# Designs tried in a protein design run: designed miniproteins, single chains, continued (5). Part 85

Each design is a single chain, and the fold is of that chain. pLDDT is the mean over its residues in the fold that is shown.

## One batch from the design tools (miniprotein)

Design m19119
Fold by ESMFold2-Fast:
Structure m19119 (fold): chain A 60 residues (1-60)
Amino acid sequence: SDDERAIASLRRLAEERGLSPEQIEALVKFYLENRDLPLEERSKKEKEFLEKHGIPPFPV
């Protein structure tokens, strides 16, 4: 499914960036809980989520 592919890609990218297993699982959970939100609202929540979990923003 699209969700399975998106989750697999997210896990791979997070692992490549050296995120902890807890950070990776938190990201996957965030994706699943917020995937149905409009992009603009999701982007705002994502920024807050990343700051809360100590994850650096991913444009590299």
Scores: mean pLDDT 75

Design m19120
Fold by ESMFold2-Fast:
Structure m19120 (fold): chain A 61 residues (1-61)
Amino acid sequence: LSEEQKKVVKENAEELERLGVRLAIAGASEEEVYAAIGELLKEKYGVDLSAEQVKEAMRSL
């Protein structure tokens, strides 16, 4: 992960965590949660991360 990518994740951590919580309550798996967060990052912030990279970045928060 680049420092720029890490910064985007950190600056938007509350939004990403809220999405993850909503999906987990709806019964989504860990894989589905991180995949959905990755899609949001790509669409809204232009940051293209795999589900595994999203997991690593969020675990570092």
Scores: mean pLDDT 81

Design m19122
Fold by ESMFold2-Fast:
Structure m19122 (fold): chain A 76 residues (1-76)
Amino acid sequence: MILSENDLEAEALLSFARMYIALGKLYKSKGKEEEAKKAYERAIELARKAIELSTDPRIIAEAEEVKKEAEEKLKE
């Protein structure tokens, strides 16, 4: 099964969003609250782009979960 170009780009954006969540958690563990906040904001932006670009329900669902996790982290 070959993903469409848009779905492939959406998967890449989703991977980057997950990476920024991991970076945000790392920054928070080091007491770098502003860097953590910026990382989570970037994760939200990337997840939003993945949702808008993808037509695959699985990619959209995963991107929505990533976006929600990053939004919850920003509220902490």
Scores: mean pLDDT 83

Design m19123
Fold by ESMFold2-Fast:
Structure m19123 (fold): chain A 96 residues (1-96)
Amino acid sequence: SALELAREAERLAREATRLALEAMRAAEAGDVEKAEALLKEAEELLRKAEELLAEAERVADLSNPEEREALLRAGVTLGVAQIALGVARLIAEKAK
């Protein structure tokens, strides 16, 4: 269902944000190899979250308030994850 797809997208986006923040900390500590590994995992989760959200948007009934709210939450969480990953990449690149 659209609701299940949106909730899974939100979950993966939250996990991607967590990994991106861990990557930032690893890069700041000088552990570039660990930072790059965490960034790769975060990128894979973010890509999967984007695919699930796109599928949820295709099958969603926007007249359903619960589905509309779940899509909004997933979209916002995905946006936060994209920003966190972008910042983490910049910090890791400067640590090289």
Scores: mean pLDDT 89

Design m19124
Fold by ESMFold2-Fast:
Structure m19124 (fold): chain A 70 residues (1-70)
Amino acid sequence: MIPEEVLKAVVELLLLVGDEVDAVYAARAAARAAGLSEEEVERKREETAEALAPKHKEKVAEIKAKLEAA
């Protein structure tokens, strides 16, 4: 896997399951194996989070609506 693909996968994993210690550890290990720096991962995470923010807000609103209806 090329470094760009690894960086994308690591960032997606961190954003989706960032609260899971094992997943965060696995993501960091994969980034190190691909030769990615902590700074590169962090910057890409911020960029990806901003790009996903509208979809994340929509998903949160959908979940809230379901909880209020229940």
Scores: mean pLDDT 63

Design m19125
Fold by ESMFold2-Fast:
Structure m19125 (fold): chain A 70 residues (1-70)
Amino acid sequence: MEAELQAREDELIAEAKEKLTDEQLQELLERLAPVRAEAAERIAAGELSELEAAERLIAALEATMAELLA
C-alpha cells in the first residue's frame, strides 16, 4: 500500500517535471512543503498514520498541479 502510494507520487512528480516550467515546479514544491511539514508533525504526535499522510500529499500534489496547469 505505502509502496504503491509512493510509486503514484513519483509518477505525479515525473509528470510535473514534464508539463511544468522550472518556476512552476518550484512553486509546486514550495506549496507542498508546508503540507509535508504538517503531516510529519501529526505523525510524530500520533494523530496521523504514514498511509494517511501519503494520501493527503498525493491529493495536495494533484490539486496543485491542476491549478498550475489551468
Scores: mean pLDDT 78

Design m19126
Fold by ESMFold2-Fast:
Structure m19126 (fold): chain A 68 residues (1-68)
Amino acid sequence: DFEEVLKIIEEEIRKAIKEGHKESLRDTLEEALKELKEELKKETDEVEKARLKKEIEMIEKILAEIEK
């Protein structure tokens, strides 16, 4: 289940932030977000677009929390 995998990834990222890897994670997540947004612009498959949108939403949410 993609949604279950996505939640596991989110929890692992949050754990790494709590362990003090905030700066390196911010840079990595910002680059990943940029790449995912470019892929979304090129994607024509609706199922893959939905997956990319969910990944983008998760990363944007985490980055917003890091910036606070």
Scores: mean pLDDT 78

Design m19127
Fold by ESMFold2-Fast:
Structure m19127 (fold): chain A 69 residues (1-69)
Amino acid sequence: SEDMLRESARLEIEAVDELEERGEATPEELEAKKRIEEALEKGDVEELKEAIIALASALLKRAVDRAVS
């Protein structure tokens, strides 16, 4: 449901906010967060889905890069 998408978005925004507070957030992660925030304000479900996937992909890349050193 849309409520589940909004909750996923909130969790991803919180993750990026923590990274940003530490000065560790990448431009890709910050832009993806901004896209989620804009999609939430517009109520655009399709944009919200794409923005959530984009940020999830960026966060996954961060995890993989950390694992392969």
Scores: mean pLDDT 82

Design m19128
Fold by ESMFold2-Fast:
Order: C-alpha cells, then structure tokens, then sequence
Structure m19128 (fold): chain A 94 residues (1-94)
C-alpha cells in the first residue's frame, strides 16, 4: 500500500506543477494539490481526499475561465487527469 500512496503523492505534486505553469488562475488548485500530497505522505488519507476533491473543483473552475478567455486549457486538462489517477490509487491503497 505504501508504494501506491507514494505514487499518488508524486502524481499530486506533478499536477500542482502543471497547474502553476497554467498561470495565476490555477494557483489555488495547485496549492490544494500540493497540500493533498503532503496529507498522503503524512498518512492522513481522509484529509488527502477532501483536498484532492477541492483541487479538482478549483481546477475545473480555472479551466472554464481560461476557455471563456480563449486561452489554452492543455496544462489544466493534464493536471485533472493526474488528479483523477491519484484518486484511483488512493482508493486502491485504502
């Protein structure tokens, strides 16, 4: 189970980096994803799940804002894929 948690934390940190690269609009989502990774590493999977869901919701909001502005959503879309995969790994790790 530790290997799955470590992989989930790595995906969360990578998602945070992509969200920061997407620009200031996604910074809140990036911070939540990084806090989720820290919660996973601390073994607090309940807090990690809450932070992960919050990061996903903020990332979706940032995606909508960028699309309405006519800006690229590619980095946010990739971050959302990584957040979803991290969630699957955390569910499997129990």
Amino acid sequence: AEALRREAAELLRRAAELLREAGPIAEGAAELAEEAAEAVEAGDLKRANVLLVSAMLEAVGARIDRELAGESTEKIDEALRLLLEAGRLLDEAE
Scores: mean pLDDT 87

Design m19129
Fold by ESMFold2-Fast:
Structure m19129 (fold): chain A 100 residues (1-100)
Amino acid sequence: MEEAERLLQEGKKAMEAGNFDEAVETYQRAIELAEKEDPKSRLAAEAYLNLGRAYFEQGKYDEAIEAYRKAIDLFDPSNIDDAVLAIEAATLLAIARSKK
């Protein structure tokens, strides 16, 4: 998990710098490591949410929608923090769909 968490943070820095291609690659690596440890991990859910944002910034709306769906599926509805992130993912998914 520590390596996946580090990659999630590196991806966020790439997003802040406008390096969306780097962010996509970094988030995909974070997802791979997180899913290897726990296929239903919250870290994987957060990485999918951020991957969707990176795809959205690239104009890759189909890929963004799929990533947001994966994030929603992985968030725990019994956890209030996860519920907030799931609502954010659902909102971003609706916005991405409106671009098509």
Scores: mean pLDDT 82

Design m19130
Fold by ESMFold2-Fast:
Structure m19130 (fold): chain A 68 residues (1-68)
Amino acid sequence: SAVSDLTRDLLNAAESGQRAVVTLADGTVVEVEPYNIAGAVGAALRVIGENPASAVLTIGDEVKTYTI
């Protein structure tokens, strides 16, 4: 599922020391600091709770869109 893919990508970014930014369809921005595994889980839970039509993950110059 898109949520599972987003969760995996957030955890991988945090574990690899990359800063991640999740932007929700309503314009809400959630930032996950390098190595903040709890923050990565929290960001994924925020997406599940808000149930947006889409979420965008930015890691440096990489941008991924998840349709939920």
Scores: mean pLDDT 80

Design m19131
Fold by ESMFold2-Fast:
Structure m19131 (fold): chain A 66 residues (1-66)
Amino acid sequence: MSEEELEREVLAALGRMYVALGDYFKNVKKDGKLAAELYLKAAELFREAGDEEAAEEARAKAEEAA
């Protein structure tokens, strides 16, 4: 696996972690503002990883949570 592939995997993993945190704050803590901020961070990470579909989904979740 190349360094570029490893970088993309790490960024995608971080994006997934931020989505999970956003879901937690939205559904458990009922903090939509913080959930939206976490989803936007996930969207940025997915975009850097080259996963535009996951980035769009995270952005949509941010708009819904805010």
Scores: mean pLDDT 84

Design m19133
Fold by ESMFold2-Fast:
Structure m19133 (fold): chain A 71 residues (1-71)
Amino acid sequence: APEVDTSTEGARKQAKIAEAIKAGDLEKALELLREMLEERKAANPDTPEALVEEALKSIEKLLEETKKALE
């Protein structure tokens, strides 16, 4: 299983994302996920830009659907 070191900044962000999801704050969870993806893109230049952009679009779509469901 993938291990996450809770002492790293990435692990702290993952914990915040999980906490936001548990609290029902999907917008905050999605914003934190977006920030984490942007940081990973900067740290891993070999990561295909298309994969990062696709993940960001999925996050944006989920945010839009969540906002629409609240109307």
Scores: mean pLDDT 66

Design m19134
Fold by ESMFold2-Fast:
Structure m19134 (fold): chain A 57 residues (1-57)
Amino acid sequence: GSLKAAVIAFLKREQVPVSKVVEVLEALGLKLDEETRERLENAKSLEEVFEILESLP
């Protein structure tokens, strides 16, 4: 299974606020590049967060 799918499922189940997504991902040990981090910080909805995560390699 994809690590991305597991992370997205976690964010949905825990009802993580958009403003806390970067903090939670970094706490899970995910290394985000600066561009990805800025995109996530500027996301206005969880749907945008999921689209950003799904676009990652």
Scores: mean pLDDT 78

Design m19135
Fold by ESMFold2-Fast:
Structure m19135 (fold): chain A 59 residues (1-59)
Amino acid sequence: SEKEKLEKELKLLEKEIEDLKRYLEEHGEELSPEERALVEAEIKTLEKEAEKLKEEIEK
């Protein structure tokens, strides 16, 4: 079903967000300020996508 597809996509996005946050915790000090900003921007983008998917699932 469409709902099952959205739930699977949400789970994958949540995993990607967790992996990127873990990467920043483990390697953030090794990154340049510009590189850190790019990773943080990617996390923010994925979090917005996850929020949108949650809204679609809940409707």
Scores: mean pLDDT 84

Design m19136
Fold by ESMFold2-Fast:
Structure m19136 (fold): chain A 65 residues (1-65)
Amino acid sequence: SEEVLEIAREIGRTLREIGDGTEVYLRARAEERRARAAGDEEAIARAEEEMRRAGEKYGLKPLPA
């Protein structure tokens, strides 16, 4: 039925949003680690802000350091 199709669409949208948020967060975390290894304080701050934004936008809890 149309109702089942709408539920499937909503689930699909939620799963895509979670996946997208996780990818953005993990990429930002990798950049943060690279910046720390290089001692680039500005890059560290940018990566931390990107992780914070991903967490806020997608409801993700920050991973421990």
Scores: mean pLDDT 75

Design m19137
Fold by ESMFold2-Fast:
Structure m19137 (fold): chain A 79 residues (1-79)
Amino acid sequence: SAAARLALGLALAVLGALLAAAGKKLLDSDGSLEEILKGIGLILDGIGLLYLGALIGGPAAAAFATAVARALGIPVNLA
């Protein structure tokens, strides 16, 4: 149970990090309004998954999610 929750939390944190990173790249590009809106949506979805991963996976997943978010320049602290 605990191992399964940690694995799921880490998987969600990784997916969230990838989505947020992709969204940040779109937002940081000289893009259209459509690309800006897509970038914002991906960042918000990514942050949501990082938070969900931290919540499900517990303190170890929260620490991992926070470290990954900081490495990507995303201003979140999940514990």
Scores: mean pLDDT 79

Design m19138
Fold by ESMFold2-Fast:
Structure m19138 (fold): chain A 70 residues (1-70)
Amino acid sequence: SMDNLNESIKIGNDYMNTITNAKNLTKEKNDLENEVKKNPGNKDLEDKYNETKKEYDKLKAKADKIRAMA
């Protein structure tokens, strides 16, 4: 059996990875939003932005749940 310290470290790392991924997707979402604004009507950029926003919303919800548990 893992001791309580090892379990806490693993959970902390999983939480940190989730928050980091949410932050990275926030940056990618914002970068794509700017590209869409710069190239209005570019369907490929709009599709990529919408996909990235969907992933962002999912990870943000997960990060918000983790924060609520703290």
Scores: mean pLDDT 77

Design m19139
Fold by ESMFold2-Fast:
Structure m19139 (fold): chain A 60 residues (1-60)
Amino acid sequence: SAEEKAREYEAKGKEAEAAGDYLTAAKYYGLAALEARRAGASAEEVKPYYEKAQAAAEKL
């Protein structure tokens, strides 16, 4: 499901961020946001994923 995919991508984003792979982290946080939106998450629930993706991208 889209909700499961959002959770999987968030986990992969966190792993990449912990490893210092900010490009991969930004990619997965962005994918988590898209899947969360597909699952019907509100803009408020999705916003933290976009913020994490942007913060990771800024570290490049």
Scores: mean pLDDT 84

Design m19140
Fold by ESMFold2-Fast:
Structure m19140 (fold): chain A 62 residues (1-62)
Amino acid sequence: MSEEEIEREIEISLAYMIYGIGIATKDYEGAIEELRKFKEKSKDERTKKVAEELIKELESLK
């Protein structure tokens, strides 16, 4: 597995952690904001897509 693949898996895990914290705390707006920042800073399109899906899920829970 390449360094880029390892970095992608780490970033995806971080996105899921932000999502999980939002669910646990019920701070959906805070989690959405953090995921938007994460998406903007990410260089990987797959990671951006995961962040987008998690943002949509949190928006649906508001």
Scores: mean pLDDT 80

Design m19141
Fold by ESMFold2-Fast:
Formats: C-alpha cells, sequence, structure tokens
Structure m19141 (fold): chain A 102 residues (1-102)
C-alpha cells in the first residue's frame, strides 16, 4: 500500500513538473491528454490495490486523493476552470464505476 502511494506521488509530481514547464495556460487538448494519462494510471493502481487486498473504501479514498491533487495541479497550471471541472468530473464518474465492478 505504501508503494502505491509513492508511485502516485511520483506520477503526479511528473505531471506537475511537465505542466509547469509549459509557461502558458493549458489548451483543452492538453487537459484532455493529461486526464487520459491519469485515467490509465488510476486503472492500473486500482487493479494493483485489489490484488493487494485493499477494500473498495480504501481504493475510493486513494482515487479521490489522486483526483483532488490532479485538479489542484491543473488549476495551478492555468487550465480553464470549466475544462478542469468537466474532465475531473468525467474521470471521477468513470473511476467510481470501475471500483464498483471490483
Amino acid sequence: MEEVKEEADAFLDGIERYLASRGRPLTEEEVRRVAEAVRQFLLDMIRKMKELGASKEEIKEFADEVLKRFEDILRQAGADPELVEKYVEELKKFIDEEIEKL
């Protein structure tokens, strides 16, 4: 479980550094691309956590923390607030549905 948290921190730190390096407000395509990367990462982490015997509640808490930090990173990078809300809500809905299927 600690390893999963460390992996998530490293992944999000990577996104934060990448987006900060742009030096300009993010386009919708850039928001979409990083949202897709976060989606795939969360799917991989959910599967890994399930294999490690994590409860659905623990997995939901983990996913919510990752999505909250991702939202903060997008806002700090100057993404359009409406685009951030749209893509984060879509990700949260998708991830919640995947966790319920576990």
Scores: mean pLDDT 84

Design m19142
Fold by ESMFold2-Fast:
Structure m19142 (fold): chain A 118 residues (1-118)
Amino acid sequence: EAEKYLALGNEALQAGDIEKAIEHYEKALALDPNNADAWFNLGEAYYIKGDYEKAIEYFQKALELRGEDNVDGLTNLGEAYLEKGDYEEAIRYARKALALDPENKGAQLILNKAEVGK
């Protein structure tokens, strides 16, 4: 059951068991591949693990399902690009997020760090 695995993944992520969270989110997505929350949380799990390439892939999938006006998706994608050292893409996504929410502190921080890190 997709919702059951999503809940188990969230419990594992909260407990700091990243590998178990990933396993449960993958099972949720095998049952419901259109669950944007599961894609987003899988991206967060890989981000915490330091696998920024997979985090980017899964945040992009979540953004496709939620829509390109999803500020959280845009800021998380920008943060993952920043950590990967792709400052141009980090700036691009931070600016998109700020265009939708000018007061977004996360996006502003990404923009400032990426511009200094160039």
Scores: mean pLDDT 86

Design m19143
Fold by ESMFold2-Fast:
Formats: structure tokens, sequence, C-alpha cells
Structure m19143 (fold): chain A 68 residues (1-68)
């Protein structure tokens, strides 16, 4: 689904930034900007955006533990 693709793309951006040594707060902000760009492009509803953001944060928390 489009929402699954947006979550995967945001997670990829977040992980690539962490691997480059970008601080977690900046990596989260840039990943969130990517979610907002794609959500706007695909005309997601507010409810769909909220679901994408929630799923992204769950995956980002797991990745962050590896880089702490």
Amino acid sequence: SVMDEIVEEAVKVFEELLKKGVPVEEALQRAMLKIMELARKHKLSREEIDEVVERFYEKAAELYKKYK
C-alpha cells in the first residue's frame, strides 16, 4: 500500500542519516519531512498520516536502540 511504502521510505531515510552520524533529533525531523512530502503528494487523509507517523516511530525506536 502507499502507506506501507511511505513508512519504509521514512525508515530508510532515518537509518541512512543515523549511519552517517546525524543526531537522532535531526534524523527524525528529516524523516518526518519526507513523510509529510509523500503524504501531501499522495493526498493522504489526516487519519492515514497519523497511522504512518505512528508506524514510523515504532520502527525508528527499534533502530535507535542499535545506535545508542
Scores: mean pLDDT 85

Design m19144
Fold by ESMFold2-Fast:
Structure m19144 (fold): chain A 63 residues (1-63)
Amino acid sequence: SEAHQRLLELIGEILRLIGEILDLEAQLARETDPARRAALQAQLAALRARLAALQQELRNLQV
């Protein structure tokens, strides 16, 4: 069904974003340049906000 397909796509995007967040967190842990750290922190904040929005959409589909 269309709803089932959307659920699978949403789960896939959430898992992809979690992977990207973990990669950026690992990069931030190794980064010593203040400007690059600030850029990585900004990217992490954006990805975390997107993840929260997708997790909310997932909850709305299941309820």
Scores: mean pLDDT 86

Design m19145
Fold by ESMFold2-Fast:
Structure m19145 (fold): chain A 65 residues (1-65)
Amino acid sequence: MRKEEIERRVEALERGLQTGREAAGREPREPSEATRAAIRAHVENLDTQSSVETGQKAIAARDAA
């Protein structure tokens, strides 16, 4: 199911943020509801337009150069 995939990705990102924060010596912090909502919205957007996201990455890499 599509929602299961989105939830899995959101959970993975949240784990990554916590692990990264702890590894960087920062104070551990639970993601705020706003942060969680933003991550979820981003994952949902990727699910609906993966091809567009691939293009966006290429553009972003070019803009960063």
Scores: mean pLDDT 61

Design m19146
Fold by ESMFold2-Fast:
Structure m19146 (fold): chain A 68 residues (1-68)
Amino acid sequence: AIALLREAKAALEAGDTERALELLHAAYPLVTDPRVQALLVQAMSAAQQGDTAKGIAYLEEAIALLEA
């Protein structure tokens, strides 16, 4: 899951929103922590709205929770 989230973050940083959303949809069913699931939903929503910075921030928070 962490590797997919890091790749999704890199895709958002590159401006590839479609690939980021694809990676996040693939990662979502692999995540069991409801806090991380909520952050992924918020990241996907932000990315779809064009708020790339907010999407990246949510992904960084999700990755930090999974690494703790």
Scores: mean pLDDT 82

Design m19147
Fold by ESMFold2-Fast:
Structure m19147 (fold): chain A 91 residues (1-91)
Amino acid sequence: SSEEIKRKLREAVSLYTAANLLYIGTQIDIELGAPREEIEANIRAAIELAKEAIEKLKELKEMTEDEELKEELEKEIEKLEEIIKELEELL
């Protein structure tokens, strides 16, 4: 249903935003010399949020028949996968 798609999209966007903000925050914290333990905890949190966002976006891709939306969702999944890769390299 349209309402279910909207709900899942809001969930995905919330997780995506949280993951991206933690990713940006982690880069800033590294530049400012924050404690390693704090940086690693934030990295792990960002990876988990990004993984959850990917799963929600994949669910949305399966629920929609809109080819343009599917393409957009796939591009956002690829961005999150790149963020995870970059974050894992910092551990």
Scores: mean pLDDT 85

Design m19148
Fold by ESMFold2-Fast:
Structure m19148 (fold): chain A 93 residues (1-93)
Amino acid sequence: SEVEELKKKIEELEKEADRLSTEYNRAVQAGDAEKARELASRLADVYNQLAETYRKLAELDPENKKEYERKAAITYMVAGLVKAAGDVEAELL
């Protein structure tokens, strides 16, 4: 079903976010400002895709609509915060 496909996409996006988060932390520890900024931007893009996937699930799964809408809203906020934090950290390195 489309709902099952979207849930699978969420799992894949969460794994990608974890990978990018780990690489971002390593770049910051290494003092690599350019790489940290690039990884933060990519991580923000993954969170935006994750939020959009939750929004699609909210439309297709009415019993869980409010929960998916909350997850989408929070994930969009996290995407913005990650990008901003990456820009700030890069300026400090």
Scores: mean pLDDT 88

Design m19149
Fold by ESMFold2-Fast:
Structure m19149 (fold): chain A 73 residues (1-73)
Amino acid sequence: LEGHRMVVYRDGEVIYVSQTELSLEELRRIHAGLPPGYESGLVSKELAAQLKSGSRVRVVGYTEHGFALLELA
């Protein structure tokens, strides 16, 4: 997932943004291990640089691997 960063969010609000690219295996492991109420998705590297805790995101699509693609709400 080159050029992307993982976002963990809850109720559309960003909690965490990864600082590095993650492998598909790492993304799947993190997604499966999320606590109730937490969701994960992907943003572009460029968008990730603009995100902070409390930023609002929305799902705009899904990758071929089933990960949500996110944009600013």
Scores: mean pLDDT 82

Design m19150
Fold by ESMFold2-Fast:
Structure m19150 (fold): chain A 55 residues (1-55)
Amino acid sequence: MKVKVFVNGKEEKDPKKPVAPGSRIYVNGKFVGIGPASPERFIEGEETIIEVELL
């Protein structure tokens, strides 16, 4: 399984690291929730791109 996590456009190497409270979480371009949450909880299929945006 291949997972890439970006926080405000910068790659985060650990998908298990929780995102900050109030962060907006997008998985493969789709909004899925607001932090705090571990990006790994939103993994979909074999390849997942997770984007986190701070409020």
Scores: mean pLDDT 73

Design m19152
Fold by ESMFold2-Fast:
Structure m19152 (fold): chain A 98 residues (1-98)
Amino acid sequence: MKIKKKTKEEISKFLDEVMDRLVARIAELEAEMKAQGKSLFDPENEELWRELVDASATLIHLAVLKASLDNMSEDELIKELKRFIEKHPLLKDVKIEE
């Protein structure tokens, strides 16, 4: 994914695309855990559960950033998105164009 313009509209669209990817990943993780026929909290699901928690926390953070669009400058939003992408393993392929 790439942001081609530093407008709030492009930033909002990018946030929606990232959030959609995380929602899809959360659904995949839940399906994998359920397909094993075991409890979501089974120790054998520990790795899947850790990834689910990380993805869910990331989704909450993105929702907060999106809610803040009207109260932040475009440069501040781009800076926060860059920091977020750098820290999040699931977003390694995401690039922000300057």
Scores: mean pLDDT 70

Design m19153
Fold by ESMFold2-Fast:
Order: C-alpha cells, then sequence, then structure tokens
Structure m19153 (fold): chain A 113 residues (1-113)
C-alpha cells in the first residue's frame, strides 16, 4: 500500500505537470482537461482509500476531487464548441491553479514518505 500510494502520487504529479504544459505552451484545453481528469480521478480513488489514516492524504483527496469536477466541466464546455470557449478558458485557468496546488501537496507527501 505505501509503495503503491507513493507510485500513484508520483504518476499524478507527472501527469498534472504535463497537463499544465499542454495549456501554457500548446493551448490544448481538451487534451489538458482530459489528462487532468484521468490523473485526478486515479489520485482521488487511491487517496480516498488511504485518507482515513492521514489528514494530509485527506486534504489532497479533497483537492483532487475539486480538480476532477473542474476538469470534467472544462471537457463538457470544450465538447459544446466555440460558443463556450471563453468560459472554458476561465475554467482552464482555475484547473491550472488547482493542479499546481495538488501537485505541490502530492510532492510534499512523497518527500515525507
Amino acid sequence: MLAETKKALQQGVDDLEEAIELIERGGDMGGAASLASSSLNRLYKVLSEASSKSKDLGELAELAREGLKLAQKTLDLVAKGPKYDDEAKELTKKLVELSRKTKEQAQKIIDEL
């Protein structure tokens, strides 16, 4: 469990960094939101099973859950087409900010393991 949790956290950090780079360098909102959604969903599942044993894991699980909701809403708006591009861009900014915070908290936990 500990080794599996650490591996899942590291994969989450790597995937969220890639999602942030897709937005900041490529402007790929759909690709970034899809990658973030998959990563945050995996993190939330792993963390929700472990959160009863650690406050830090519980706090990270809540960040992952918030990020997942933002990523899913961003994907829905991107799928609806150009009329929603401005709203999708605003949600993408929030997703990047929350992804950076989630990545920083996950890295802190990895360093303490």
Scores: mean pLDDT 79

Design m19154
Fold by ESMFold2-Fast:
Structure m19154 (fold): chain A 88 residues (1-88)
Amino acid sequence: MREKAVEEARELFEKRAQMLKDVIRALLERGALSEEEAERELRQIEEWLEERLRELDEMLRRGASPEELIRFGLGMSKEDLERLKKLK
C-alpha cells in the first residue's frame, strides 16, 4: 500500500508540473511572457518537481503513512483528506 501511495503521489506531482508548464507555454504564445521569462518559469517548475520527488522519497524512508504520502502529493490539508475519506 505505501508503494502504491508513492506511485500515486508521484503521478499527482507530475500531472501538476505538466499543467503548470502548459500554462507557461500558453502565456508565452499570447505574448504575456518573454522567451527568457518562460524558460525561467519552466526551470523553476522542474526544480519544484525534483524537490517534491526528493521530499516524497525522504518521507517514505522516514516511514510516512500511505495517507500522508497521498496528502503530500495532493497538497491538501488534513481536513480535506478527512473529507475525501468520508466520501470514499
Scores: mean pLDDT 75

Design m19155
Fold by ESMFold2-Fast:
Structure m19155 (fold): chain A 84 residues (1-84)
Amino acid sequence: SMRDKLIQRTEELIQRAQELLERAKELNAPQDLISEIEQVIKDLQQTLEEAKNAKTVQEMTLVQFRLLALSGELFVLERQLEKL
């Protein structure tokens, strides 16, 4: 279902963000970068709960848009870490 796909995608992004956080800490990345990654993880965890509770197509569409935005933010943070 659309909900199951959104849940799976959100869980995959959480794992990716957690791996990025661990790598950032190992590299002694700036605290602001670490804090931004932690915020994306929190936003993804909230989005996961919204995905699990979504009952309408409109609610699922809003979750999809949030995931697109958070995926973009995570991509930017990954690039910032690669420049260290």
Scores: mean pLDDT 90

